# Designed miniproteins, single chains, continued (4): the designs that were tried, part 88

Each design is a single chain, and the fold is of that chain. pLDDT is the mean over its residues in the fold that is shown.

## One batch from the design tools (miniprotein)

Design m15045
Fold by ESMFold2-Fast:
Structure m15045 (fold): chain A 70 residues (1-70)
Amino acid sequence: LSPEVVEAIRRAALAAMEGNLDEVLKIIEEAYKKFGKEDAQLVASAAAATARHYGHEEVAKALREFRDKL
């Protein structure tokens, strides 16, 4: 996994911990543009898991739906 994708996962996880859906979606869209579909789906999956862990179930669901439409 590239260091840039790891950093995207870290930034998305921080936003997901706060339940900030808009910021997570922005990070996933930037990851898709820079790294492609598979890496963007990985960022989205990690962020969804983080959101769920911190009790943001609706954010986690929205992130999984967005991931599946990439």
Scores: mean pLDDT 89

Design m15046
Fold by ESMFold2-Fast:
Structure m15046 (fold): chain A 82 residues (1-82)
Amino acid sequence: SEEAERRLEELVRELERFLEEAGVDEETRRAIELRIHQALAEARAAGLPLPEVVERLRELVEEIKEQVERGEEIVAPAPRTA
């Protein structure tokens, strides 16, 4: 639905704004982008309904925000399967 699509866009924009305000470097930002892309691709491949995809992205965004606030290193995702 348009509402769920807008929620996805809002979550991405919220995260981008947070990362900019926190002064996150380019390499870390790229690692975060790869994590988000992988999570979205996995959710779509699993055939999850869009509202569930939104919830998974929301959880991931909160996890990333917490890691950044704690000064934890965010690493690009490793390949999980062949």
Scores: mean pLDDT 76

Design m15047
Fold by ESMFold2-Fast:
Structure m15047 (fold): chain A 55 residues (1-55)
Amino acid sequence: MAHLSNAELGERFGVSPATISQWRRGLIKVPEELWPVLIEEAVAELEEAVERVTR
């Protein structure tokens, strides 16, 4: 499973891995400006997961 680490996501968004971890836990809100990128990553992971289950 190709899952992006907090460090890789942090580098992509220009924030620390700790900030990514806080976003994933819901401790702080993700800025709306970053949602398009997050949606693209989530959709890619979901599509791969669906393909694995449907085989």
Scores: mean pLDDT 66

Design m15048
Fold by ESMFold2-Fast:
Structure m15048 (fold): chain A 86 residues (1-86)
Amino acid sequence: GRAQLLEVMRALGEAVVEADLELQKENVSSAEAAKAKALKMAEVMEKLGLDEYAERFREIAETSPDLDSFRARAAEIVRELEEEFA
């Protein structure tokens, strides 16, 4: 329901912001940054019991060549979550 969607969106937003703040302190490649963010989002999905979405974020972590590709693919998953829990 809507309350569950809000909890999921908040947890994902917090995880991405934390990852961004940590990555700003390090000289990492775009591919390494994409992998780190995707793995953080996978952990959040797993903690929320959304194992299917956790696996999709792990796949993105291994297959995203850069941050732009990661952002596009992550946005599709977020859209699917909004449709599922709306």
Scores: mean pLDDT 77

Design m15049
Fold by ESMFold2-Fast:
Structure m15049 (fold): chain A 97 residues (1-97)
Amino acid sequence: SKDKKIQELLKKMVGLLEDTITALRNGDFKSALALLQKGIEVAKEILEIDPRNIKGQSVLDLLQKMIDAINNNDLDGFTMLQQKIEYLVKEIKKYLA
């Protein structure tokens, strides 16, 4: 079913986002950018299945903003967005439980 496929993609997303948070905390921006791009690809797959999926849209928007913050050396934006990504991971995990 579409719901089962979306749940599998959201589980994959959680792993990518947790790895991203670890890379960001370690200052490994090269790995973080690669993981953020993979996260965007997964979010786009979710939205291809269900264009109205709120979680897929939220992930896509948030990860794109994080890439922009890193590329622009926006430290304040980076810190705020990292906290939002951590919160989003908790919300997706709660949804999948």
Scores: mean pLDDT 85

Design m15050
Fold by ESMFold2-Fast:
Structure m15050 (fold): chain A 77 residues (1-77)
Amino acid sequence: EKDKELTEEGKRRVEELKAEGLEMAKSVGAEEALKKFREGAGKLIKEIAEKGTAEVAEEVSKKAMEGLNELAEEAKK
C-alpha cells in the first residue's frame, strides 16, 4: 500500500536501465554496459532510499541485482 507506487516506479526504472544496458553492450561491449548499469542502479537506489522507506529501497535493490545478473548473462551471448 504505502510506497507501492514508488516500488513499481523503481522496478520499472531498473527494467529501463537493463534495456539501455543491452543496447549499450551491442555497441561498446558488456564491460562498459555493466559499469553504466551499476552507476544508474546506485543512483536510483539512493534516490529511492531518500524518498521512501528502507523496505522500498531493499526491494528496488533486489530488482537491480536481478537485472544486473540477467544483463551479464545476455551480454555473454
Scores: mean pLDDT 78

Design m15051
Fold by ESMFold2-Fast:
Structure m15051 (fold): chain A 73 residues (1-73)
Amino acid sequence: EEELKKLIELIEKYDKIIKEYSSQEVKDEDDEAIAEKNKEIVEIVKETLEKLKELAEKLGKTTKEVREELLKL
């Protein structure tokens, strides 16, 4: 269950960062700020995908299905 909690946190973080990046970054056009957020997004995406694949394999479901279910929790 601790692994599920970590996955939920990673998925929520990933979704939040993607939404914020898409909506708010246009205000500053600061290359450094954009690069820093991109780095965080890439790291979270990579970790989330890796964990989702492991969980999907254990549950016999697709990665997309697991992601959507975890976001609903």
Scores: mean pLDDT 63

Design m15052
Fold by ESMFold2-Fast:
Structure m15052 (fold): chain A 68 residues (1-68)
Amino acid sequence: MDEVVRTVEDGLRGMEREAGTPEAAIARFRELIEGIRAELPSLSPEDQALAERVLAVIEERIRELEAR
């Protein structure tokens, strides 16, 4: 369970390095959130719960970057 969240966090760190700026990273993360939210209604309740946890991780990282 938490290993999936950790994998997402590692992926976000990779995207931040590729983006090169906090603004570019935030834009990429927002696109990722939109993609996940678009699929959310077609997922099972269990997969929706997992997707919501992934969304929370991404949203928290955006808030951290915006605070800079």
Scores: mean pLDDT 79

Design m15053
Fold by ESMFold2-Fast:
Structure m15053 (fold): chain A 79 residues (1-79)
Amino acid sequence: TLQQARQLVNQAIDAAFDGDDASFQQYVDQLGQLLNMTPQQTQQIRDAVLATADHGRAGDVDGALQHSQQLQQLIQQSL
């Protein structure tokens, strides 16, 4: 469901923010399986999650919001 996808995204962002690459990769892979995403779509999700975490860590709220919105669009397109 969209709710499960959002939970996995939030967990992936938290893991990326904490530098936990193993958990980050696991959550993104689970999201890809849940939504039947292509490898290219899964890579776009990884890039968007990492960008969101990087901007959040730097205190760039607008940048983090923009990447978060792109991430939500990618998820909706995969449903």
Scores: mean pLDDT 78

Design m15054
Fold by ESMFold2-Fast:
Parts: sequence; structure tokens; C-alpha cells
Structure m15054 (fold): chain A 75 residues (1-75)
Amino acid sequence: SSVQIKLLVQALEEDMAASKENLINALTQMDEAQFTQLIQELQKSDSAALKVIADELEKTSSKEEAIQKVQSWKF
């Protein structure tokens, strides 16, 4: 839901490293429309780091590729 995506973005703004597993779990459960909404909410964030994450996720060709990319990140 839109509320859950906004809560996830807020958690990432507070602690990216602690929220990484929650991001992976959310990506696994969300559909393509929710994935698009996640990228949009990350792009709206005042956090420069989250805008970089949004750009990297937008470059992926699929949700599965996005999950693999997030799993490879070290915060």
C-alpha cells in the first residue's frame, strides 16, 4: 500500500543500513506498480542518498534485478 511504501522510505531516511533487509523483503512482496511508487517516493525524499538509490533502482530492468542490486549494497 502507499502507506507502507512511505513508512519504508521514512525508515530508510532514519537508518539505511538497519532498513536494508526491510527494503529487500518489501521488494520481494511488491508488484510492478508498487515498485514504481517506491522509486517515486525515494525521488521525493530530501535525502540525497535516497535519491541516488532511486536512480540506481530506476536503471534496473526488473524488480528481480533491483532486489539483487540492493542485496549487493554495503552501507
Scores: mean pLDDT 82

Design m15055
Fold by ESMFold2-Fast:
Structure m15055 (fold): chain A 116 residues (1-116)
Amino acid sequence: KPKFDLGKVVNALRELIKKANEEGKSDEEIALMVLAFAIVLLASYEGKSVEEFVKNLDKSKLREAVLTALTLQRLLGDTSYEPLLRKILENPPSKETLLKYAKEVQKFLEELGIKL
């Protein structure tokens, strides 16, 4: 399995959150973007497209993505979005919403030249 540069991944998430805050996005939208970042990371790790990963997203995979997002957020030293991420497990957004934010995150990573 590919080895991620953890420092590079954490820094990319930090820049994503910073940009979203500067653009005036709500905490709920930023939490969705943090989850979407975890989805992009997991899709890459499994050698799948974001579209394929989201299409096949079940409760177990959603839980894995949320736990990944929580872990990455703790590595940032920021727990601001943890309550919102936990609520996603109880009331998950639509696959269409998840795919929309995952594509936004993927575009952001491509613009930064980051390969996951």
Scores: mean pLDDT 82

Design m15056
Fold by ESMFold2-Fast:
Structure m15056 (fold): chain A 73 residues (1-73)
Amino acid sequence: MTYTVTIEDPSSPRAASRIAAGELLAVEDGASKVRVVLKNPTAQQKADMEAAGYKLVSETADTAVFEKELKVK
């Protein structure tokens, strides 16, 4: 099961806290993955996601999708 978080503005200071909250909710829901959808990301924002342990799984002209595997306890 995958928990999806959509970030409409990845340049917002609140984007990181929304991703962190999404990871916590995904663990509570028993999801095995968190999927983060970034709208109009910069190259640096994509690199920051990969540095945080996320893998780029799909990309379009205006959207990049990242996934991270979670350990469900």
Scores: mean pLDDT 78

Design m15057
Fold by ESMFold2-Fast:
Structure m15057 (fold): chain A 98 residues (1-98)
Amino acid sequence: MSLIEVIQKAGKTLVDFAREKGLDDLAEQIEEVTKALIEDAEKTEDKVKMLTKIQFVLLALTTEIVLELKKRGDEEGVEEAIKLHHQFVAELNQVLES
């Protein structure tokens, strides 16, 4: 799996999850951020710098979802969002090791 494919998969998963939870405005922001990350990844030769940037951005997006779900009292949704973040970190680390 390429770095761009990992970003696309993570972005789509977060967008779908945010929309399922009724966070449509946040889903739109995630789509825009994901597109920007893909454009950066296509232009950047520094794989380590790009992987680090992607990890921090995905953490920030997941944190925004967690905060909105917590405001709504959706504890199950909070746990699922954290689980998704752990999956993204694992997939990104696999790209770094390959």
Scores: mean pLDDT 82

Design m15058
Fold by ESMFold2-Fast:
Structure m15058 (fold): chain A 69 residues (1-69)
Amino acid sequence: AEDARRSAEAAARAAAEGDVAGGRAGGYQMFKSALEDGNEEGARGGYLAARARTAEEARRWAQKAADAS
């Protein structure tokens, strides 16, 4: 969905600015939405973004989740 994709892109932007918590929160939101939609690729990207330990890791996986939306 467009809203889920927009959320993932916002998470990637937050992570790019050093906001790891924002990137993780967006990843978790994408993970939930992707599971409800049956989107395995989006769910994996969101899950990995939600577990990211660095801003770059959160950004990379949030972007993949956005691309899978």
Scores: mean pLDDT 73

Design m15059
Fold by ESMFold2-Fast:
Structure m15059 (fold): chain A 90 residues (1-90)
Amino acid sequence: MEETEERRAALAAANEAGREPVRATARAVLAGDYAAPDASFTVTVDGVPVTRSVGVARYKEVFGEELVADAVALDAEAVGLEELAAELRA
């Protein structure tokens, strides 16, 4: 129980830090701007700060163009951007 609550708190903090970069990425995908630059954000994992990056270029490299919108939608939903996630899935 305690470990699960600590992990949920860490995830919530990560989602907060990632919200702006994910929103920018979602808007770029919806606009068809696949050249938009990646953004970096820091998340705390088990008390250790870890820098992550998110952006259209990163999603294209990992998932390919055909899956970018779906992958960004999943991350947008995770950070509380549900309207953008729904629009990306449409």
Scores: mean pLDDT 69

Design m15060
Fold by ESMFold2-Fast:
Structure m15060 (fold): chain A 81 residues (1-81)
Amino acid sequence: SAAERLEEARRTAEEALRLLGLSPEEAKALAEAEGIDTSGIAPEALAERIREAARAAIRRAAEVAESLGDLELAAELRAAL
């Protein structure tokens, strides 16, 4: 349903918004907790890669919200970019 898709988009966006503020140390810890090998990646570069993925996820969530008529949510998500 549209309501279920909006809740999924909102949840994904909330998770992604938290990632925009990650420190390099937090990014390394998060990646390692997910089983990602960080040995070849500087923590600062890893944090930027995670932030880029988070921005992409927020853009997708905004597009889903807009497609379902939640223009307020779409605008709020785009304002965070």
Scores: mean pLDDT 84

Design m15061
Fold by ESMFold2-Fast:
Structure m15061 (fold): chain A 55 residues (1-55)
Amino acid sequence: KEEEIKKLEEGLAKYLARLEQALAKSKHPGTKEALRRAIDAEKERAKQEIEKLKK
């Protein structure tokens, strides 16, 4: 479980870094809003998955 959680955390960090970079390069307001929502949704999803693995 600990190794699985670590892999999820590392994958999340890498994916969030890509989304943050895309957000910084985006000029269109709608695209920025969509990327912010995607970042928030991914953080929430990962939090729930990690909590499930701890049980």
Scores: mean pLDDT 79

Design m15062
Fold by ESMFold2-Fast:
Structure m15062 (fold): chain A 69 residues (1-69)
Amino acid sequence: MVVGVPREQVTPESLAELAREYLEEKRYTEALIAAKEANSPEGYEVAAEVYKAMGDEEGAKKYLELAKK
């Protein structure tokens, strides 16, 4: 793969928004990937919601703490 132009100009906010849309659709894997990619408080909150929806309360707490930093 060659290095091309910069990837689509996504912001942490747009990635967190995309992650919330995936979460609403119950597409947990995609939601989690987008939320982590956002690397933002909003993204981490979505990641926490995904983990909680999957029954991983420890993961949810971890990402809620990251969202506050």
Scores: mean pLDDT 75

Design m15063
Fold by ESMFold2-Fast:
Order: C-alpha cells, then sequence, then structure tokens
Structure m15063 (fold): chain A 76 residues (1-76)
C-alpha cells in the first residue's frame, strides 16, 4: 500500500510536473518563488498521504499542484 502510493505519486509527478519544468525555468523570479512554495506544500502533503497508504489522495495532491503551477505560469 505505502509502496504503491509512493510509486503512483512519483509517476503522476513525472507526467504532470515534468512538462512544466522548462516553463518554470523561463518564469520570473517572483513566479518561480510562488511555484516553489506550491511544490513544497504539495511534497509535504504527498509524503503524509503516501505514508498513510492513500494513493488516491497523493495523486490528487500532485495533480492539484500541477494545475496551480499552470495557473501561476499563465499569470506571471
Amino acid sequence: AVDEARRAAAETARKELGPLVPKIQQASERTQQQIYRVLRKAEKEVKKLADAGDAEGAVKTVKDAAREIQRLLEEG
């Protein structure tokens, strides 16, 4: 359960966050700072959910973070 949750979160992060990396690198320092705050909060929450065996919650947290990052990139 825990291993499955961690794997699911990691695979989702690769799919959802990977394509955003080049855009993040091209963003303003202010936008990058906001994105890093989102990533830090998401990482902490994903760890809690994955450690509890909540694969669905961990995956949802990654997807929610990716959507917020996309929004910040569009606004910055």
Scores: mean pLDDT 83

Design m15064
Fold by ESMFold2-Fast:
Structure m15064 (fold): chain A 67 residues (1-67)
Amino acid sequence: DEWKEKAKEIIREHIEKIKQEHPGLSELADESLEILLKIVEESKSKEELINQLRKHNRTIAEKVEKL
């Protein structure tokens, strides 16, 4: 689904920025990326994805909600 690909792009861009600004958090950022991408793949609706993302990162959830 197109919205899943856009959500993954938003997640990857956000994690990339964290790694650039905080290199010491790179390993944790990669772990978060893996978890968030899995949530996108396992979500059956945009609403389910947004609810799951809000538990992990409000900024990412807000950007995905606007898709």
Scores: mean pLDDT 82

Design m15065
Fold by ESMFold2-Fast:
Structure m15065 (fold): chain A 73 residues (1-73)
Amino acid sequence: GSGEDGARSGEAGARAAAEGQPAAASTAMWDNAKVASTEEGKKYGLLGAEAAQAGDSEKAAEYARLSAIANKA
C-alpha cells in the first residue's frame, strides 16, 4: 500500500538542538569503548567519540552502531 506523506521532521535535528553539547555524548562513547571486549569495538568507540567531539552527530551515530555490533561479535 502507498503511504501518505506525514509531517515528520528530523528528530535528530531537534535532539541536537536540545542538547547542543557533543562533549556529553563523547563521554558516553568513551565509556562504551572501555567496556568493549573486541579490538574492533574499541576502535569504533574511539572513532565515534572523535566524531561526537567534532560535532558530526551523523558519523558519531554510525560509529556507535558499528561499535555496538563489533562488541556483540
Scores: mean pLDDT 62

Design m15066
Fold by ESMFold2-Fast:
Structure m15066 (fold): chain A 91 residues (1-91)
Amino acid sequence: SKEEILEKIRELVKSLSEEALKLLPEALSGTLDGSEASEEAIAELLALQGKLKELLEPYQDSPDIEELEKEVEKVILSTAKEALEELEKKK
């Protein structure tokens, strides 16, 4: 279901490093400068992109795909923000 996909995406985002989490807004907007990121962070973001493609593949021909993609982006950004706030509290 849509809710199961969104929850799996939250799980994937929460597993990212602090650096990769900080780069998610730029990665999603296509403005990420690879020279500003470590190889490890880039690898994490590419792995996330691959998993997102796999999760959304069954829905590519759905009339609701555009709305689903918007909700996915919102979930990624909100989860990343929450994860970064929790990491900051531990410092």
Scores: mean pLDDT 80

Design m15067
Fold by ESMFold2-Fast:
Structure m15067 (fold): chain A 84 residues (1-84)
Amino acid sequence: SELAIAYNNRGVALANLGKYEEAIEDYTEALRLKPDHKKALHNRAVAYAKLGNTSEALADYKALGMSVEDAIAEIKKIMAEPTP
């Protein structure tokens, strides 16, 4: 769906501005329109991890087919990235 792509793209733009909560709303709409939208699932997982919402990030990484161990490692890596 072109609408699902548009929501994902706006979410990416918001995330690039550090507006992770607003980006999550757009990724969630993209996933409502297309539940298997892997880019939106990945982008939402990263945004959740940036906000410290580890359980929600884990759920999205698992939906992408990642193991619990790999998903936890990725979340920890994102959370350990230095702020500028």
Scores: mean pLDDT 87

Design m15068
Fold by ESMFold2-Fast:
Structure m15068 (fold): chain A 72 residues (1-72)
Amino acid sequence: SAELEAKVRELIEKLFGPEKSEAVWRQIDAAAEKGNIPREKRLRQTYTVLSQQELARKGASAAELNALAEAG
């Protein structure tokens, strides 16, 4: 959905900065195309991974990171 894409783009910008966000987004899109993964599924997986990375930077426990991975 457009809302999910916007959330993923916002999280990429937050983690990598606005100047690099488009390049990072293009790499993610290219990986999805190469893997023949439906765009919506790839966006959900990417959101989960990036959210996990943000939580790890905040010092989240292994249990919290595992719970997020299982929820995606």
Scores: mean pLDDT 68

Design m15069
Fold by ESMFold2-Fast:
Structure m15069 (fold): chain A 85 residues (1-85)
Amino acid sequence: SEEVKKELLEAIESAKRMIKELYDSVKEKTPELEKAVEEALERLEKLREEVESLKEITEEKKQEIEDEILAAVKKVAEAAEAAKK
C-alpha cells in the first residue's frame, strides 16, 4: 500500500539522519568510517529507488527492506565505535 511505502521511505530518511549523527559523533574521522558512510548512503539510496518503483509491497519484501536499512546503520555504527577506540 502507499502507506507502507511512506513508512519505508520515512525509515530510510531516519536511517540517513542516524548515519549523519554517528559520523558527526566521531572527533577523528577514519578512512574506514568514511567508506562505511559512503557505502551505507549508497545502499539506502538504492533502497529508496526500489521502494518508489514497487507497485505492491509484500510482508516478506517489507521485512527484507527493513533488515537492509538496519544493516546499513549497524555497519556505520560499528565503524564509528572502532574510530573512537
Scores: mean pLDDT 86

Design m15070
Fold by ESMFold2-Fast:
Structure m15070 (fold): chain A 77 residues (1-77)
Amino acid sequence: NREEIMELLEKAGELLGKVLNAINAGDIEAAKEAIKAEEDEEAARLAAGWAIGLARATKDFDVAKALEEAYAEKEAA
């Protein structure tokens, strides 16, 4: 199970990087699309959770809400 954990962390970390880079560029739509396009549901859940947590910690509540909505849309699909 160690390899599975490391693969999940690698995928989630890569997605988190894409989301954070998009947010830093001011492209919230690209951040939302990155979350929705992720095929690994657990990686998407972890990365979205981390990004939302970071946005809330920095008081970027608009960003946090946009990411929450993107993840909810992904779960509804």
Scores: mean pLDDT 84

Design m15071
Fold by ESMFold2-Fast:
Structure m15071 (fold): chain A 99 residues (1-99)
Amino acid sequence: TEEEERLRELAEEGDLEAKAELALLLIEQGRFEEALKLIKEVVEEYVARGDYTKASEIASRALQLMLEKKAPEELIKEMFEIETEIGVKILEDAVKRVT
């Protein structure tokens, strides 16, 4: 679609919000594996920046849509793993700050 092409252009230029929106659009289209790859990239980049709130919000939105669209169980499990990794990173950083 025209929207997909626009979002791909912005994502390629480094717009993380556009990359996240593209991934969500791909989930709506049933293109779960492509979407999961983009979600992993977006989450990794936000985590690297210390923006755990954005990483968690995007992962949660993607998981909700994948559940609604009845994505394969294996891909749902990968999304839960991404959520777990974000949580572990938040915990590690919190322990470091209070210790």
Scores: mean pLDDT 84

Design m15072
Fold by ESMFold2-Fast:
Structure m15072 (fold): chain A 87 residues (1-87)
Amino acid sequence: SAEEELERALTEFLQSTGVPEAEARRAARLYVEFLREMAAHEDDPAARAAILERTLARLEGLPPHTRRVAASLLRGLLASDLAALAA
């Protein structure tokens, strides 16, 4: 599926930045789950804000390096949508 392909691509990308495979898989899975939930709630800003908060909290469980890379990806790929929701 597209989600499985994205999870694999993100896992490979994170590994290329020095993240160990197990941590990269966890971060990629969390990101794909985040995107799925956000897409399911496209017309619900309150639900999307709650999804973002939960995802950020789950990323806090990852090692500092992995968390920084994952947070950078979220900011880079979703900056316009997240900024619009925050305003």
Scores: mean pLDDT 73

Design m15073
Fold by ESMFold2-Fast:
Structure m15073 (fold): chain A 72 residues (1-72)
Amino acid sequence: MTPQEIFDELVRARDTEGLEKAREKEIELAKKGYFTNKKSREDLIKGIDGLERAERLNVPEEVLEQLRKAAE
């Protein structure tokens, strides 16, 4: 699953099941190891920022910290 597919899936979940379900899905996908390369991590950070601005959707801080460091 690409970062774009993840973003699209989270948007779908938000629109059909609501923000809380979208957050749960984002956390599950992060725990399953989607975001394993530098480009995917960079795109995820951008996708999360987009969702956060619209709906306050968040990934666990520990995951965000790891992804930001890896994006260097």
Scores: mean pLDDT 56

Design m15074
Fold by ESMFold2-Fast:
Structure m15074 (fold): chain A 92 residues (1-92)
Amino acid sequence: MEEEEQRLKDLLMTKYGLEEEEADEVLEEAKKIAEEILKNNSEEEIKKLEEKYLEEIEKNKSDKKKFAIEAAIAQVTAQLLKLKAEEEKKKA
């Protein structure tokens, strides 16, 4: 795995209490969601979606009744969107 993916996997296991297999599934789902967003949305729309995912993370932090898996997916998706935006900037 890439260094950032490993870091996100560790976060899922330690912060959200997921088993390694579950963390891998969340990462794969988040990567798929992020890829579809990047493929189908303009740069401005991608930034708006990233902001929405960050807002969802904050809301879910305070609500213990929300599913941890949903918060984890939102956080991983936001991080992957940021990483792909940085990669696009490198394509000068």
Scores: mean pLDDT 65

Design m15075
Fold by ESMFold2-Fast:
Structure m15075 (fold): chain A 75 residues (1-75)
Amino acid sequence: LSKVSKLTKQASKYAKNGDTDKAQKLLDEASKMARDLGYDSVSDTLDSISKQSKTDPEGAASQAQVISDYLEKKA
């Protein structure tokens, strides 16, 4: 979870800077890692945020930050 949190936090920063391609790559990597750890609901949420980053990067950045903070508290 700690590494998933770090990747989603970094993705949030890239999305805020307008680097949606890097944000999407990091969200996809975090989603895959969450799935490999058995956190399917977290993976599904990260996939949704990754798709949102193409149309609403600011909203995606905000949601990624919230999920990152939640996962960091659990780690």
Scores: mean pLDDT 79

Design m15076
Fold by ESMFold2-Fast:
Structure m15076 (fold): chain A 95 residues (1-95)
Amino acid sequence: GMVSGALDQMGYLQRVLQGYKQELEEVLKSGDQKKIDEMLEQGEDLVKQLDRYIDTLDSLKSKASKNDQEILDKIIDEIRKMKEELEKRIEELKK
């Protein structure tokens, strides 16, 4: 169903973000500026991916039952928090 698909995709995005965060921290420890720059570009692409999925879920809410809308709102809030955390980290590293 729509909710189960959204939960599965959220779980996928959480795993992708966790892997990215782990790789970013190891790259930062290396001090390799080229690798750091490449990781920042990947992070910006992940932000765009999260943003697009938020928009997709917001669009799907209009077709969902009231109960499903409430669950989708919680999923959107969780993805939005992931996006905001990632954006802040990238902004800090660009300084």
Scores: mean pLDDT 87

Design m15077
Fold by ESMFold2-Fast:
Structure m15077 (fold): chain A 87 residues (1-87)
Amino acid sequence: SESLELSQAALDRARAAAVEAGVELSGTSLRLLGGNVAAAREQFGEEAADRVLQTGIDAAKAATGSVTHKGMVGASAASATLRRLLD
């Protein structure tokens, strides 16, 4: 239950951040971004989760192309940020 609630909270946070930034993301991209945010929070805390989320949203907003392409760029940037925290 708690793990499911934490995953849902991360997804809701990613969705809210995308709306606030004015970037449209697919459900798949939101789940990928939310997953990276949840992983960062669990391993490194809220400040790391904030960095992963903001980096993903900023990358998606700066990208050009389809909704799907922007979402993949954002998810990839978030994943790369999480990987740097693991090094």
Scores: mean pLDDT 83

Design m15078
Fold by ESMFold2-Fast:
Structure m15078 (fold): chain A 117 residues (1-117)
Amino acid sequence: DEEEKIERKLEAVDNAADTALTRFNVPEERVEELRKVAKELIKEGKSIRDIARELLELVGDTSEERLEEVLEVAKEAAEIFAKENDLDEEQKEEVLLAYLTLIVLTGDPSKLKEMIE
């Protein structure tokens, strides 16, 4: 059950990474590096904030302002999507991880609109 929850979070990262690669033309090398790091952090039980910080550091952005911006945009988008689709808290966290991964990979919070519409 807990292992299945982790597996679903890993799948959410895979779906976001594949979307960045196929829909937003993010270079494969960048997608695969970020995918690997995100999955390792999830398996280690890191918080969403810690995952966001490490992924942003990987793409060369260490500012606290950028971290807060990315977290707020991803959280707001995930909350809206969860309410529209009657998702539970665990499913909402999966969506949050997917949105966070996509924002970091694309460098553009507006790309969330293409994923939810």
Scores: mean pLDDT 81

Design m15079
Fold by ESMFold2-Fast:
Structure m15079 (fold): chain A 84 residues (1-84)
Amino acid sequence: TLSEIDKEAQKKFPVAGGSLSLLVGGGILSKTIQKQVNDALDYIYKRANPEQRTQLAKSLKVLAGQATTKEAKDYLESKANEFS
């Protein structure tokens, strides 16, 4: 779920000082934050089981649809497709 992704990103990689959903929704996803988020998502995905990987990909697609900037949307869609 989005809540689980947000919690994992905050706990393992305190890269943005806020939730992943808030960063995307606020349109403030910079290249620096994007790189840190990417590293966190890759780490989560590699340690996830197949069911969790499917859920992560679905959550990223939902988050991409909620993105307020083209940069955030394109990144999240690309990442969701990578994980699908």
Scores: mean pLDDT 66

